# Designed miniproteins, single chains, continued (4): the designs that were tried, part 90

Each design is a single chain, and the fold is of that chain. pLDDT is the mean over its residues in the fold that is shown.

## One batch from the design tools (miniprotein)

Design m15124
Fold by ESMFold2-Fast:
Structure m15124 (fold): chain A 77 residues (1-77)
Amino acid sequence: MMERFREEAEKLDEEMKSMDPEERQKALSRFVARALEESLLHSLGVSEEKLDEARRWSSEEQDKRLREWFEKQRKER
């Protein structure tokens, strides 16, 4: 898990080099929240499907569509 977390952090850092400061702050905040959730979920043995959902949340692109994503999740339950 730590190795994967480090690799994802490095990728995010490289991506943030091309982002606006405001976008970087949002991306970093989302990444930290997601990493904490993934670490907890991994400890609980939660499925890859749940982790994939969390990853979509960490994208700044998904920030624009969070409302739509939540509504879609609610319908698909």
Scores: mean pLDDT 61

Design m15125
Fold by ESMFold2-Fast:
Structure m15125 (fold): chain A 92 residues (1-92)
Amino acid sequence: TEVELSEEERKKVIETAKKAAEQYLKDHFGEEVKEFKVLEIKAYRYEDGTLLVTVTMEAITSSGKKYRVTVTLRKNEDGSFEVVAIGVEELE
């Protein structure tokens, strides 16, 4: 069930997750991201071959706010990753 990502897959999911998180925070909160800290990456392969990856990050904005952002991605048959869910929680 839980699997290790290749270096190439890890790079792709981080890049896709950061772009999705930046756009989400800008569009929904009006916040510009200054810095990301990747906290955790978990990958799960289902018996049908579906690969889901959850990337948990801390985003620090130019206004000084902090957000925990959780991005869930699915691997497409062409090897690209698509965002299927984004969760955002404001931190102290």
Scores: mean pLDDT 83

Design m15126
Fold by ESMFold2-Fast:
Structure m15126 (fold): chain A 79 residues (1-79)
Amino acid sequence: TEAELARAHLTAMAEAARRAGLTETAATIEALIPPVVAAAEAGTELPPEVLAQLAAVEAALQANREAVLAALRELRAAA
């Protein structure tokens, strides 16, 4: 379902951010999972404030994309 895809996507993003040391970004993504999943289940649009928070998270992740990927590769190499 759309709700399941949204939850899986955000959960994966939060895990990637956490492994990269972006703890606050990961916490923000996790806090956004319930309202995003609820909107997807209800078939409603996300509130403007939630959309703004998602856009801020996207900008933070894009800015740190290389660092996140490098940190994940280092973590995997250490395991």
Scores: mean pLDDT 78

Design m15127
Fold by ESMFold2-Fast:
Structure m15127 (fold): chain A 104 residues (1-104)
Amino acid sequence: MFEELFRIAKEYLEKNPEYIEPLAKLFKVAPTVDEVAREVAVFLQSLQNLANFTNLPLDVVFRMVETLLLTDPKSTLSEEEKKKVIEALKELREEAIARGIMSK
């Protein structure tokens, strides 16, 4: 799972470099494809593990995390950057599901 998620994230960021800096700010890492792709892979794997642990659908778990990201008072992200981060993570999740790497 991690290696497949890392590969998808890396491919996505190489095609959509505008998401690198917002995601790097979210994860507090260097704004490089490899560092951001690693954190995205860890994040998506953690969401799948949380869904499995709680026996909740992945979309429910994602909405819970989306709410936390949007309401975090310690976030240095602007509202537009928060929206971009959520859109990127949602697209990456849908791609991982479509490729059979993550469950619904």
Scores: mean pLDDT 81

Design m15128
Fold by ESMFold2-Fast:
Structure m15128 (fold): chain A 82 residues (1-82)
Amino acid sequence: MDKMIERARELAAKGTLEDLREAIYLLTLAIAEAASAASNFPELREEYEKKAEEAAELLEEVEARAAELEAAAGSGFVKRGS
């Protein structure tokens, strides 16, 4: 899980659309793993919830950046659309 968040941060720093999409995928997996771990280890739930929140915050940031890049590309394509 921690390695997925670290890798996602590295990909987000590169800032290409493909890197941001990979970061989204890794962060989604990290959140799912944290939720599973919190369910299986209730005594560590708060720690896993904290990791899930960290991953979710980064996910929102990279999703917003990816959406901006896709919107810029889409505007170039859809300006011909009726």
Scores: mean pLDDT 77

Design m15129
Fold by ESMFold2-Fast:
Structure m15129 (fold): chain A 70 residues (1-70)
Amino acid sequence: LSPEEIKELGDFAKKLVERAREQLSPEEAERVADAITRVGAQGVIDGLSLEEIKKLMEETFERELARLRA
């Protein structure tokens, strides 16, 4: 990933975290943020494309929300 793509991933992650904070308690939102950040970092290490990492981050966000609602 280029520095510009890393910045775009950071901005994307920030938007997902902001959405979590609007819907969840601060503690729950922090857990979602941690999960998204871990998935993003792992995607970079694994050499995934920007779009693949963004998809994984969004899927992780959706899974964590579903778990907290259950």
Scores: mean pLDDT 81

Design m15130
Fold by ESMFold2-Fast:
Structure m15130 (fold): chain A 63 residues (1-63)
Amino acid sequence: AERILAAARAVAVAHPGEPVTARDIAEALGVSPATVRRALARSGAGRVDPETGTVELDPAAAA
């Protein structure tokens, strides 16, 4: 969960104002997008939009 959150923040910094996707995080970590989606769901740190793949981080986890 922590590694995925750190990767999500790195992607957001590289692309400010653009939605972070599970695919972008997966590419940064060398895992599958499904692994990113499941890890975020299990940790409660965020969720992935099933249609777009966009990651929505929990504000408390993002702080």
Scores: mean pLDDT 71

Design m15131
Fold by ESMFold2-Fast:
Structure m15131 (fold): chain A 87 residues (1-87)
Amino acid sequence: SKAEEDYKKSKEILELVEAAIERELKLIEEGETDIDSFEIIPEELQKELMELAKEINAKEPLGNLALFKALEKYREILEKNEKILKE
């Protein structure tokens, strides 16, 4: 079903974004970059996350901090619905 396809796609995007965030956080911890000047999420993943946000009725452009908060919210939604929408 479309819901199952959307769940799978959203999960894949979320996993990629989570991996990118973990890498950026590690670089901050090691002093290679700081939170005020780096791009946490690559532009390609930002675009994919914005498409996901449009499907979940987000209405405004997101900055990096807002993307972190939206990602946390979407992760919770996916986890809550895993038993229902799981393939």
Scores: mean pLDDT 55

Design m15132
Fold by ESMFold2-Fast:
Structure m15132 (fold): chain A 71 residues (1-71)
Amino acid sequence: SLDDLLAEASRVLSPEDVERLREIAQLTDPEEARKRVIEEATRLFNEGREDLADRIARLGGELIAEVQRRQ
């Protein structure tokens, strides 16, 4: 579920990053959701947080699947 996904994210990401994932989860367009996930992963990578970039990419994939299910 979305709540389970966000709970998992909250164990490894900052509250601000979890909120960004929540915003992405509210999108109805899977392609827009994918774009937002890539932007967040790129931001974390550029901040030197490669471990978090990998985590957000994986969690983002699951989140995009959730957005697609709601279409």
Scores: mean pLDDT 79

Design m15133
Fold by ESMFold2-Fast:
Structure m15133 (fold): chain A 87 residues (1-87)
Amino acid sequence: MEEVIKRARELMDELAKLLDKLMQDPNDPETRAKILEVVRELEKLLPDLPEWLQRQARDMIRYALEVLARYGDPEARELLEKWRKEE
């Protein structure tokens, strides 16, 4: 459990840094791919996170997917739509 919390925190920090990079260069396919990878890894951890961290992680994932979708990423749009239907 503690290892899962630590990993989630590390993924959230990495996601924040990647989003900053994406805002500077929205057309960088490597940054976009890494954001999607981090989002998917963080999603896998959600059920095992405590409620307070789960809320923070969900907010961050949603924001990341919205940013990617705004820049035209079709995978991000699909994931965001799925997330809206599940919540």
Scores: mean pLDDT 80

Design m15134
Fold by ESMFold2-Fast:
Structure m15134 (fold): chain A 79 residues (1-79)
Amino acid sequence: SKELLEEAEKLIDEALELYIQALKAGLHELAERLREALQELSALVNLAKKYGVTEEMKEEIEKKMKELKELIEEARKKL
């Protein structure tokens, strides 16, 4: 749905800000994990926007959103 994609994009934006902060702080392992996770979710969101959201894509997006949320919380504690 549109709401799911908007929530996913908001998480990607938050992760990108934390990625930049992690790079500036010299936390290279954390930065790489954030970059990989946000790129994976971004690719799925872009496919869903282009081809529509299938049930399989929705489940995968929700799973990747959960993983990114957990990583964002970890990053906030370390930054």
Scores: mean pLDDT 88

Design m15135
Fold by ESMFold2-Fast:
Structure m15135 (fold): chain A 81 residues (1-81)
Amino acid sequence: MLSDSEFQAFLDLFEREMAEVKEEIEAETDEEKRRELLERAKQGADNFVRYVEENAPHRAAEAKARVDELLEELERVAKEK
């Protein structure tokens, strides 16, 4: 199982990856490509939550809440142009 420090490092890495995807979506002018980027991010988020549930179950609720928040921001950006 992940320690709290290992979990925090993993969450920080995931948040950085989501921020990079957000920048890609904001820079992308093609709506179809923005949709593909968002879909890829959702798949990554599902994998992250599953990994946390298996390796840090005591932090799973926190991870899921943060993932949902980040995905909502990505969806907003993808729809706003």
Scores: mean pLDDT 82

Design m15136
Fold by ESMFold2-Fast:
Structure m15136 (fold): chain A 62 residues (1-62)
Amino acid sequence: SEEKRKELIAAALKTPEGREGLKELEEGRKLLESDDKEVVLKGIAKVLRGIGDLVKAYLESK
C-alpha cells in the first residue's frame, strides 16, 4: 500500500546506508530509460545494489 511504501522510505532515510540505497535506486531507474544496452546494464547493476543497501538498512534498523 502507499502508506507502507512511505513508511519504508522514511525508515531508509534515517540511515546513511538507506539514503545511499535510495540514491542508487533513483540513479539506476533513470539509466534504465536509455536506448543504450550498456547504459541499461549499468542501470540494472545500480538498482540491484540500491535494493541490497535498502534491505540491509531496514534489517539493521529493527
Scores: mean pLDDT 78

Design m15137
Fold by ESMFold2-Fast:
Structure m15137 (fold): chain A 88 residues (1-88)
Amino acid sequence: KLTEEMAKNKEKLREEYREALEEAVKEGLISREEAEIGLEVAEKLLDLIEKGEDAVEAFKKALEELKKKGLITEEQMEEAKKRLEELA
């Protein structure tokens, strides 16, 4: 049973994602407002992942969209996907 452990590990994913957004703000890639919106979206997606495996694909797509919009770096996106794969 991985669901309970996945819920615990979502805290690590949230912190990694938050750090990635903070770095993007410092580098001038996104605004603070954009980072706050990104964190809110990440919280919602992590809840979906906790509830079902189907949410994993949604989370990956969201990361790709954030990278496409310049809100996170390629490295940050790949690291987040790697963490997600480890939890799946």
Scores: mean pLDDT 67

Design m15138
Fold by ESMFold2-Fast:
Structure m15138 (fold): chain A 87 residues (1-87)
Amino acid sequence: SEEKRRALLQERFDADVEYLKKNPELLEKIKQAFEKGSYGALGYMPAILYIEGKITKEEAFDLALEIEDVMLHGTDEQIEALKEKLK
C-alpha cells in the first residue's frame, strides 16, 4: 500500500540521515559521485540536502518518493531530468 511504501521510505531516510551524519567523508564522496552522474548517488541526495539544511524533512521525504518512483518506473530521460533539477 502507499502507506506502507511511505513508512518504509521514512525508515530508510532516517537511517540514511543517521549514517551520513556519522560518516561526513562518505557524504562528500556521494555528493562528488552525484555531480559526476552516479545513479547510485541519486538515492542519497534527499538525506544529504536535508542534512545540509537546504530542504525541510517533509520536502526530503517527497523528494525520496519521487526518486524511488523514477528509479523503479522512470525512463532514462526522466532520471536525467530529475538529476538536473537537483543541481
Scores: mean pLDDT 83

Design m15139
Fold by ESMFold2-Fast:
Order: structure tokens, then sequence, then C-alpha cells
Structure m15139 (fold): chain A 83 residues (1-83)
């Protein structure tokens, strides 16, 4: 299901944040993912575009967090074959 794919992609991203020793960023991603699980594919795509617009304005830590969210969404939509 979509929720299983989001959970899998979130887990992969959390493992990457653990390698970088970023526990606060990991916690923020985990909390965000609880809401993202409820999104439709269209809502996930809208969220992706919004996050991409925020990237140029973000500091280094916020960019890591935003890229983590974007990666979870992109990989989820790819597995769903969303265009």
Amino acid sequence: SKKDIIDKQTKKQLEEFKKLNLPDVAKKLEEWAKEARKYTADQLKKEQLKLQEELPKADDEERIYLNGKINVIVMTLRELKYS
C-alpha cells in the first residue's frame, strides 16, 4: 500500500540521518511522516513542489531536513508510478 511505501522510504531516510548523527532532524522527519502517511499521491506531489521552493531559503540543517522529506516523497511516488 501507499502507507507501507512511505513507511519504508521514511525508515531508509532515518537510517541516513543516523549515519550523519542528526537525531533532532530524524525526530522531525518521523513526526512529519506521521502526517504525510495520510496524504494522497496528489497531495504528496504538491508537498514536494512546496518543499523544493523552500530549499533556496533554508540554512544547512533545514536543507538536510527538507531534502529528507523530498526524498521520501519522490521515492514513494516513483514506487506508485505517479507521473
Scores: mean pLDDT 86

Design m15140
Fold by ESMFold2-Fast:
Structure m15140 (fold): chain A 76 residues (1-76)
Amino acid sequence: KKEEYFEKAKKYLDEGKSDEAVRYATMAAFLADSLEEKKRILDEFIKYAKEKGNEETLEKLQRMKDFLEGKRLPWE
């Protein structure tokens, strides 16, 4: 269930494992019923990554959110 992926993402964020954290956060968002809920799940993880000071995870999560919002790659 999405709740299990949500908890896995938090655990990997705490461990500094950016790729795993982003993967599970994305899977949790994927299981959401609406685009609005998917974006809110990603916002939750973005906030958590900021609190942990994990810039790599934050950047990857922000890129995923931008993709869901229909934005092009905005890093430039």
Scores: mean pLDDT 76

Design m15141
Fold by ESMFold2-Fast:
Structure m15141 (fold): chain A 98 residues (1-98)
Amino acid sequence: KRKEELEKKARDLGEKAQKLVTEASNLYGEASKLNDEAKKLQDEAERARKVNPTLAEKIRKQADELQKQADELNSRANKLVEEGKKYAEEIQKLLDEL
């Protein structure tokens, strides 16, 4: 019965860890899309720089804002990954008691 209780706790922690991994993966995916869009805008700003510096500056600021949003999503995803690692360590401790 004690073994069954430890196994259930390990399963519950595993499900929580899996949800964190899935959420982190989704956030990394969104950050990647924003980074790709920011890079396209950076390239457009560079092309416009010599013919329309004012337009180039506006596009550059838009690219900077998307890059900032991507960095924030990556930071959030990294925190979820670290939390998931802690659950994995607790699961290992519980399994070592079985």
Scores: mean pLDDT 86

Design m15142
Fold by ESMFold2-Fast:
Order: structure tokens, then C-alpha cells, then sequence
Structure m15142 (fold): chain A 105 residues (1-105)
């Protein structure tokens, strides 16, 4: 089905990301898990679908993901914006940075 095809593509993309940068991948995955537990899975799914389909992440989905990151850890967003080392920023700050990087592609 189309949903099974999308899920397979998501898993393949995650495996490639893990191979390229396993440290960043693990931090981003933990951020996704926390946002999922908070009930924001639909926002994360919309963002992932846009990126995987080669569409620029919708401004609405990306802005919402950044907003949620600021709400849950504003200090991490500020640290990421200042170019803090990955080992010194929180999981949510790294998620915000990853979203910004995808927008620039």
C-alpha cells in the first residue's frame, strides 16, 4: 500500500542517516520520541513526508516543530543558533537545527 511504501522509505532514510552520523541520529530520534509522547506525532510525520517526497518542508509543519522545540527547551534553541557543539546542546535544539538544515537544501 502507499502507507507501507512511505513507512519503508522513512526507515531506509533513517538507516542512511544513522550510517552517515550515528551520534546526531540518536539525539534526533530521542527528540522525536519525546515529541511523540507529548502527542505531536502528526507534526513530525508531516515534516518527514515532505522531506522524503522531495518537497520543501511545509512552512507550517517546520514552524510548528520549531515552536514545539522552543516551548519544551528554549535554551537549546538559543545554543544551536549560536553554533554550540552538538555534545553541549539538548535533544530539542538539535531537532531545530536539523529542520533548519533541511530547509536550506
Amino acid sequence: SMEEELERRIQEALEKARAADPETYEIVQRAFDKLREAGHEEVLRAFAEDVLEGRPASKEAADKAIELTREHNPEAVEAARKGAPLDEISVFGLLAAAIENERRR
Scores: mean pLDDT 54

Design m15143
Fold by ESMFold2-Fast:
Structure m15143 (fold): chain A 100 residues (1-100)
Amino acid sequence: ALAKQEYVESLSEEEAREERERLLEELKRESPSMAEKAEKAIKELEKEGRSERDHVGVALGAVDAKKAVVAAAEELGLEFVGEDIEGTVERIRAALAARE
């Protein structure tokens, strides 16, 4: 957590914009539905006048969330469906509930 915050704080506004675009393109290739959610969150931050560093923070958080969902799905023997992140999360939740 701290290392990522320090990284984001070290970026210039221009570097932050480029990093945000790179992260979102990577996320779009792996999970288009998660990329759409991240872009919507970034647009809300833009409406609030938040900096490009805050936008990069959202993009990094989305990439981390994607990695966590993939790891959870693999542990449970479920398929990760990048086009349907909500359905994937619901399958994970149902599998965990079934173990209780």
Scores: mean pLDDT 77

Design m15144
Fold by ESMFold2-Fast:
Structure m15144 (fold): chain A 62 residues (1-62)
Amino acid sequence: MEEELERLIKEVKELADKLPVSEWTAVQIRIVEARLLAEQGHLEEALRLMKETLDWVKEKVA
């Protein structure tokens, strides 16, 4: 898996720990979706999904 994707996943997981269980669960589902996209060769889509997820989580914890 690309290093950029793993970096984004780690950052998203760290911020998601501050969220309620319902929102935390939604983040975990998106991480699984991104990993599946990357495994299917859709790395650009996986990176986009993780960047969107990171943005969303940052808004939620602000």
Scores: mean pLDDT 81

Design m15145
Fold by ESMFold2-Fast:
Structure m15145 (fold): chain A 61 residues (1-61)
Amino acid sequence: MSLKQQSEINKAASKVMEEADKRGIPEELAMRAFQKALAKAKPDASADELAELAIKELEKL
C-alpha cells in the first residue's frame, strides 16, 4: 500500500471515531464499521469516501 493511501485511511479512521463519539457509539462498533467500509471501498478510495462508507455502516446499527 502506498504512503498516500495509508494517510487517507488514517484520516478516515479519525473522522469515523469522532462521528461515533458524537453519536454515542462504542469504539468497538465504530472500528467494525470502518473495517466493513475498507472491505467495500475501491483500492484508491479517498479519506472522505472511506469515512462516508463507514458512517453509513454506523447508521445501520
Scores: mean pLDDT 78

Design m15146
Fold by ESMFold2-Fast:
Structure m15146 (fold): chain A 72 residues (1-72)
Amino acid sequence: TPEEAAEYAREVGEKKIQELKDKLSEKALDIFRIGMELVAREARRRGLTKEEVEKRVDQLAKNAISIDKILK
């Protein structure tokens, strides 16, 4: 269901935050958190598959890492 897709996005995003929170600046983590909220909304609205959610979260993490390097 759309609610299950949104819940899955939150779970995947929370796990990724735990992995990154000690490695990235707070600004980069905030950017990731904002992106994660958008992914969760999109997952609910569009009924994204688990694979599509994972791809979006992975891309957001890569973007956050790249931004963190610029901010340092």
Scores: mean pLDDT 84

Design m15147
Fold by ESMFold2-Fast:
Structure m15147 (fold): chain A 87 residues (1-87)
Amino acid sequence: MKEEVVEAILEMRLEMDKLAGKSLSEEEIEEMREGLLKEFDRIVEEAEKEAAEGNEMAEVVARVIKGDFSAVDEAVEKAKEKVEAAK
């Protein structure tokens, strides 16, 4: 579950970077994965706290931690809509 949550968060971040016109190298992707795995417990605590404060991204992360991976797809779609609206 921990690794699955990290992969879901990483996938969301990569899709959002792609929408912003950014491309990450394989090295940068691996560094992000390692960082997420290393800091997982901190990320969980911070996401739950920030979600309670109304941070939309933290709400997505908190849902993913609870096993609701559909939150990633919803966040990516919402980001796509914002990018298209800005054109």
Scores: mean pLDDT 78

Design m15148
Fold by ESMFold2-Fast:
Structure m15148 (fold): chain A 68 residues (1-68)
Amino acid sequence: TLSLEEYLELARSLGVPEEVLAELREAHERIKQAAADGDEEAYRAAKARLDRLMRLVLQRAHAAAQAA
């Protein structure tokens, strides 16, 4: 299993913009904070945002794989 840093490095190598990488890091921090605070609503919102961002990364990875 890749660490967050390893995952971000892989995503950068696939051409994912730095803006999206920064948003992924922020989403992880928001999930961590919501879990620490016991805020289920904030946790679900942060997780939904992360899922949307992961979709963008997968689109980039798919395009790169088809080009190879």
Scores: mean pLDDT 77

Design m15149
Fold by ESMFold2-Fast:
Structure m15149 (fold): chain A 77 residues (1-77)
Amino acid sequence: SMEEEIKKLQEELIELLAERLGVSKEEIYAVLAGNDAPRHVEIAERIAELLKEPLEEIGEVDSIEKLKKVIEKLKKK
């Protein structure tokens, strides 16, 4: 289903972000959920710098194609 595909892509995105930033998946979940603690704001800024795109573009992504595009960017060196 579309929901299962989106969930799978979101999990891949979270894993890639955690790996690239050297943080836990739980911290990435907290950031994507909109937590504004200083640590999570720092991680959000690092995500935006890594992707060269605003974090809100990622948090509002409900499109399979948008998620795949973001994941593709993260896989590029």
Scores: mean pLDDT 71

Design m15150
Fold by ESMFold2-Fast:
Parts: C-alpha cells; structure tokens; sequence
Structure m15150 (fold): chain A 59 residues (1-59)
C-alpha cells in the first residue's frame, strides 16, 4: 500500500516509478527529470512523500 502510494505520488510529479516489492519503490526517471522535480516542486513533493515513507518504514 505505502509503496503503491509513493509510486502514484512520483508519477503525479512526472517521475517514472514502479513497485519493486512490498516495501520497495524503483524510480526509473532520468537524472534531469529528478533534478527538475527537486528544483520545481521539492518542498511539496517531500512534504507529501514524508508520511508515505514513514508508513512504508512502519509496514
């Protein structure tokens, strides 16, 4: 569940991501796409992803 939510959030911000396991997410996007996300939407993405990473860690 948490991994799937992180994948959905990553795809929403333009990253290519898949669920690799129950607690594992694979990001397939290029370095340029990652840099663009970090520059343009860093704070929003981090704030939205942080509770999902905590849920994933707890699972």
Amino acid sequence: AAAEEIVALAREVGLDAVVAGADEVEIRSSLEALAAIAGAARDDFVARAAPLFEALRAA
Scores: mean pLDDT 61

Design m15151
Fold by ESMFold2-Fast:
Structure m15151 (fold): chain A 90 residues (1-90)
Amino acid sequence: SELEEAIKEIEELVEEGKANISDPQKARELVEKALELMEKYLPALRKSTDPEVLERAIRAALGLAGLAGKLGDFESQDRFVAIVRELRAA
């Protein structure tokens, strides 16, 4: 599905961000791209009845929150934490 394809892309951005942690500018750009994708698909994620998709989205958001925190991007970190709270309330 389009939603599963989006989650896969977000998961790939998490792994690329981790691989590029020593390049803070590139890592921040990857985190920002992942946040834009999560925001775009957040309404669809909240309506998802697929527990695997929701679990993958929550795991990716938590990973991105951690990565953003390591990069000093506390604005993105706070937003990913808010997304996790919204998905857990779904």
Scores: mean pLDDT 86

Design m15152
Fold by ESMFold2-Fast:
Structure m15152 (fold): chain A 94 residues (1-94)
Amino acid sequence: SDIQQTISQIDSITDNIRQYTSQGDRDGVVDYISQAVRVATDTGVQQNNQDLIRQSGQLGRQVTDSVQQNSSPQQITDIFRRQIDQIIQIMQQS
């Protein structure tokens, strides 16, 4: 299904986030999280899934706030990990 393809894309993005986190590359972590947020938000818009739009928007805002607070790559990745499972669950329930 289109949702399973989207989840597979997010899994690939998540692997890249883990790699950049292990390298201490904050910019790489933020860039790939931004890609995940865009993918999730676009999916929510296309499917008129307000919960998905809200949760992906919340992740985007929390990451922006953490960057402004000069958080480490690991701290930013921890925010992503806390939110991404919920985002995937919402997609699977669509």
Scores: mean pLDDT 87

Design m15153
Fold by ESMFold2-Fast:
Parts: C-alpha cells; sequence; structure tokens
Structure m15153 (fold): chain A 94 residues (1-94)
C-alpha cells in the first residue's frame, strides 16, 4: 500500500535525522497517511503533510531545537518520502 511505502521510506531515513527531526517527519508522514486514507489525492495529501512539516520545523528552529543543517536534512528526507508516496499512489491508479 501507499501507507506501507511511506512507512518503509520513513524508517530508512529516520537514522539520518536528529531526534527532533525524526519526530517532525513522523508527524508529517502521519498527516499524509490520514489525508490519503480519507480520500484526498496524492497532491492534496502531500500539501497537508508539507503544512505540518513547515509548521513543526519552523517552531523547532525558532526554539533552537533544530539547526540549519538539521532543517536541510529534514527537508531532504521529507522530499524523498513524499516522492516515494507519490510514485506508489500513481502505480495504484495505474
Amino acid sequence: SVEDVVEEKFNELKPLLSETGAEILEKAVKAFKEAYKAGKSAEEAVGVAMRTLLTESSRAYAAGKLSEEEVAKLLEAFGEVMRAAYEAAKKEEE
């Protein structure tokens, strides 16, 4: 499933992130899965996940819990997870 692909990619990338970064990515991944399961398109679900990621990462950065380098790694990891999700969703639609 798309949810399984997303979970697998998240678990692959989680060790490359800080604890705070991994927690934020997990929240964004959960937001994607909930939106997609509720019948939103892949594009809409990515948008929901992106909103969660940007809100959470901005708060963490402002609070000094995330460095600029950690934000960059988090954004790269998010992009990889969303790319895998989008490709899996397209394959389910044929």
Scores: mean pLDDT 85

Design m15154
Fold by ESMFold2-Fast:
Structure m15154 (fold): chain A 68 residues (1-68)
Amino acid sequence: SPVERAIKTLRAAIPNPSLRQLARLGLGVLDHDPSVSRREVIRLIAKEGGVSEGTVSRALREEEREQR
């Protein structure tokens, strides 16, 4: 998926990306690829980061507050 490909690319540059970095990546994918759902982004980032989907959802919302 576009999300999994983006995560692999990020990890090649940053071996242990933070939840914030993963959230920013996920929002970027959502912004550029209309075939990707917010649910898919949350699920795949939760799996990659080893955190709950609720934690990812909150991180996405916080990152949206910082992006205009």
Scores: mean pLDDT 82

Design m15155
Fold by ESMFold2-Fast:
Structure m15155 (fold): chain A 60 residues (1-60)
Amino acid sequence: TPEEARRGAILEAVRGMLEAARDFLRDVYEKTGNPQYKADAERAEAEIARVREEIARLES
């Protein structure tokens, strides 16, 4: 449906934003050594996995 297509597009955009945030946080952690950025990057990775599962459910 048009609503499912819109939801899929939003989830793909959210995934892309989370991947950019994860990569940024990993880079900042490498430069600073601050464990808070490592924890935030790991949290972003968990959210990416959740969004990927939602996308997979829409495609099935």
Scores: mean pLDDT 86

Design m15156
Fold by ESMFold2-Fast:
Structure m15156 (fold): chain A 81 residues (1-81)
Amino acid sequence: SMAELQALAAQIQSLLDQAEQAVRDGDFARAQALFAQIQGLLLQMNALGQQDPSLRPALDALMQQVQARAAEIAELAERLA
């Protein structure tokens, strides 16, 4: 459902906030563990799109937003390491 997709997206955003803070704190092991959790939730979001194709446009937009933010955090980690 759209509500389930939005709930997963909100959970991913919370984990991205935590990963960014971990990177800023120099806790790269914690950041890596948080990104592993994010990857699991992204697989769940993709599975929702496979079960309900009407969710695909919203899913694709959310996936792009999440991947863009994850890339920004990864770039920050590379600059600080």
Scores: mean pLDDT 88

Design m15157
Fold by ESMFold2-Fast:
Structure m15157 (fold): chain A 87 residues (1-87)
Amino acid sequence: MSPVEKMIKTLRELAETQSPEEVALALGIAAHELETDKSFTAEELEKMLEEFERIREKLEKEGAAPEILKYVEEVVERVRKIAEERK
């Protein structure tokens, strides 16, 4: 399993079992790993961006607190920026 596939699996499991706050923290940690490790391909970053967007939409539908949604939106934008820079 690739590092990206492992991260996606972990984030999906967290999104099903943990609080919105814990999920948001996990997304922030994942984004920091993507920012720090320049070895991720544009394709891998796009796969991560798709998963971050899915989790964001799930948290919004479940009525997560506005502060949590704002943080997750900022994290999604960070990943989007990296994906664009590595095209």
Scores: mean pLDDT 82

Design m15158
Fold by ESMFold2-Fast:
Structure m15158 (fold): chain A 85 residues (1-85)
Amino acid sequence: GDGKEALEAGEEGIKAADEGNAEKAAEAGVRAAGLVAKSAGVDIEPKNVEEAKEAMEKAGASGVPIDEEAAQAASIALNNAIGEL
């Protein structure tokens, strides 16, 4: 389901960041954040790191339960992507 896909995308982003691929880390983190937001009913398709962070903030504020492990992985991937840029 979306939670598993979000976690896998977040983990891919973390690995890409560790390997010095900031662009791939950002793309994977944005995808993970979009899947987390979608699971919370947030109808935003983020296209960049800034939009992905906004989608994650709205998902957390929604009151809908989210996959916390997937949300954490997405957040780490997005933060690591910014740290390499």
Scores: mean pLDDT 79

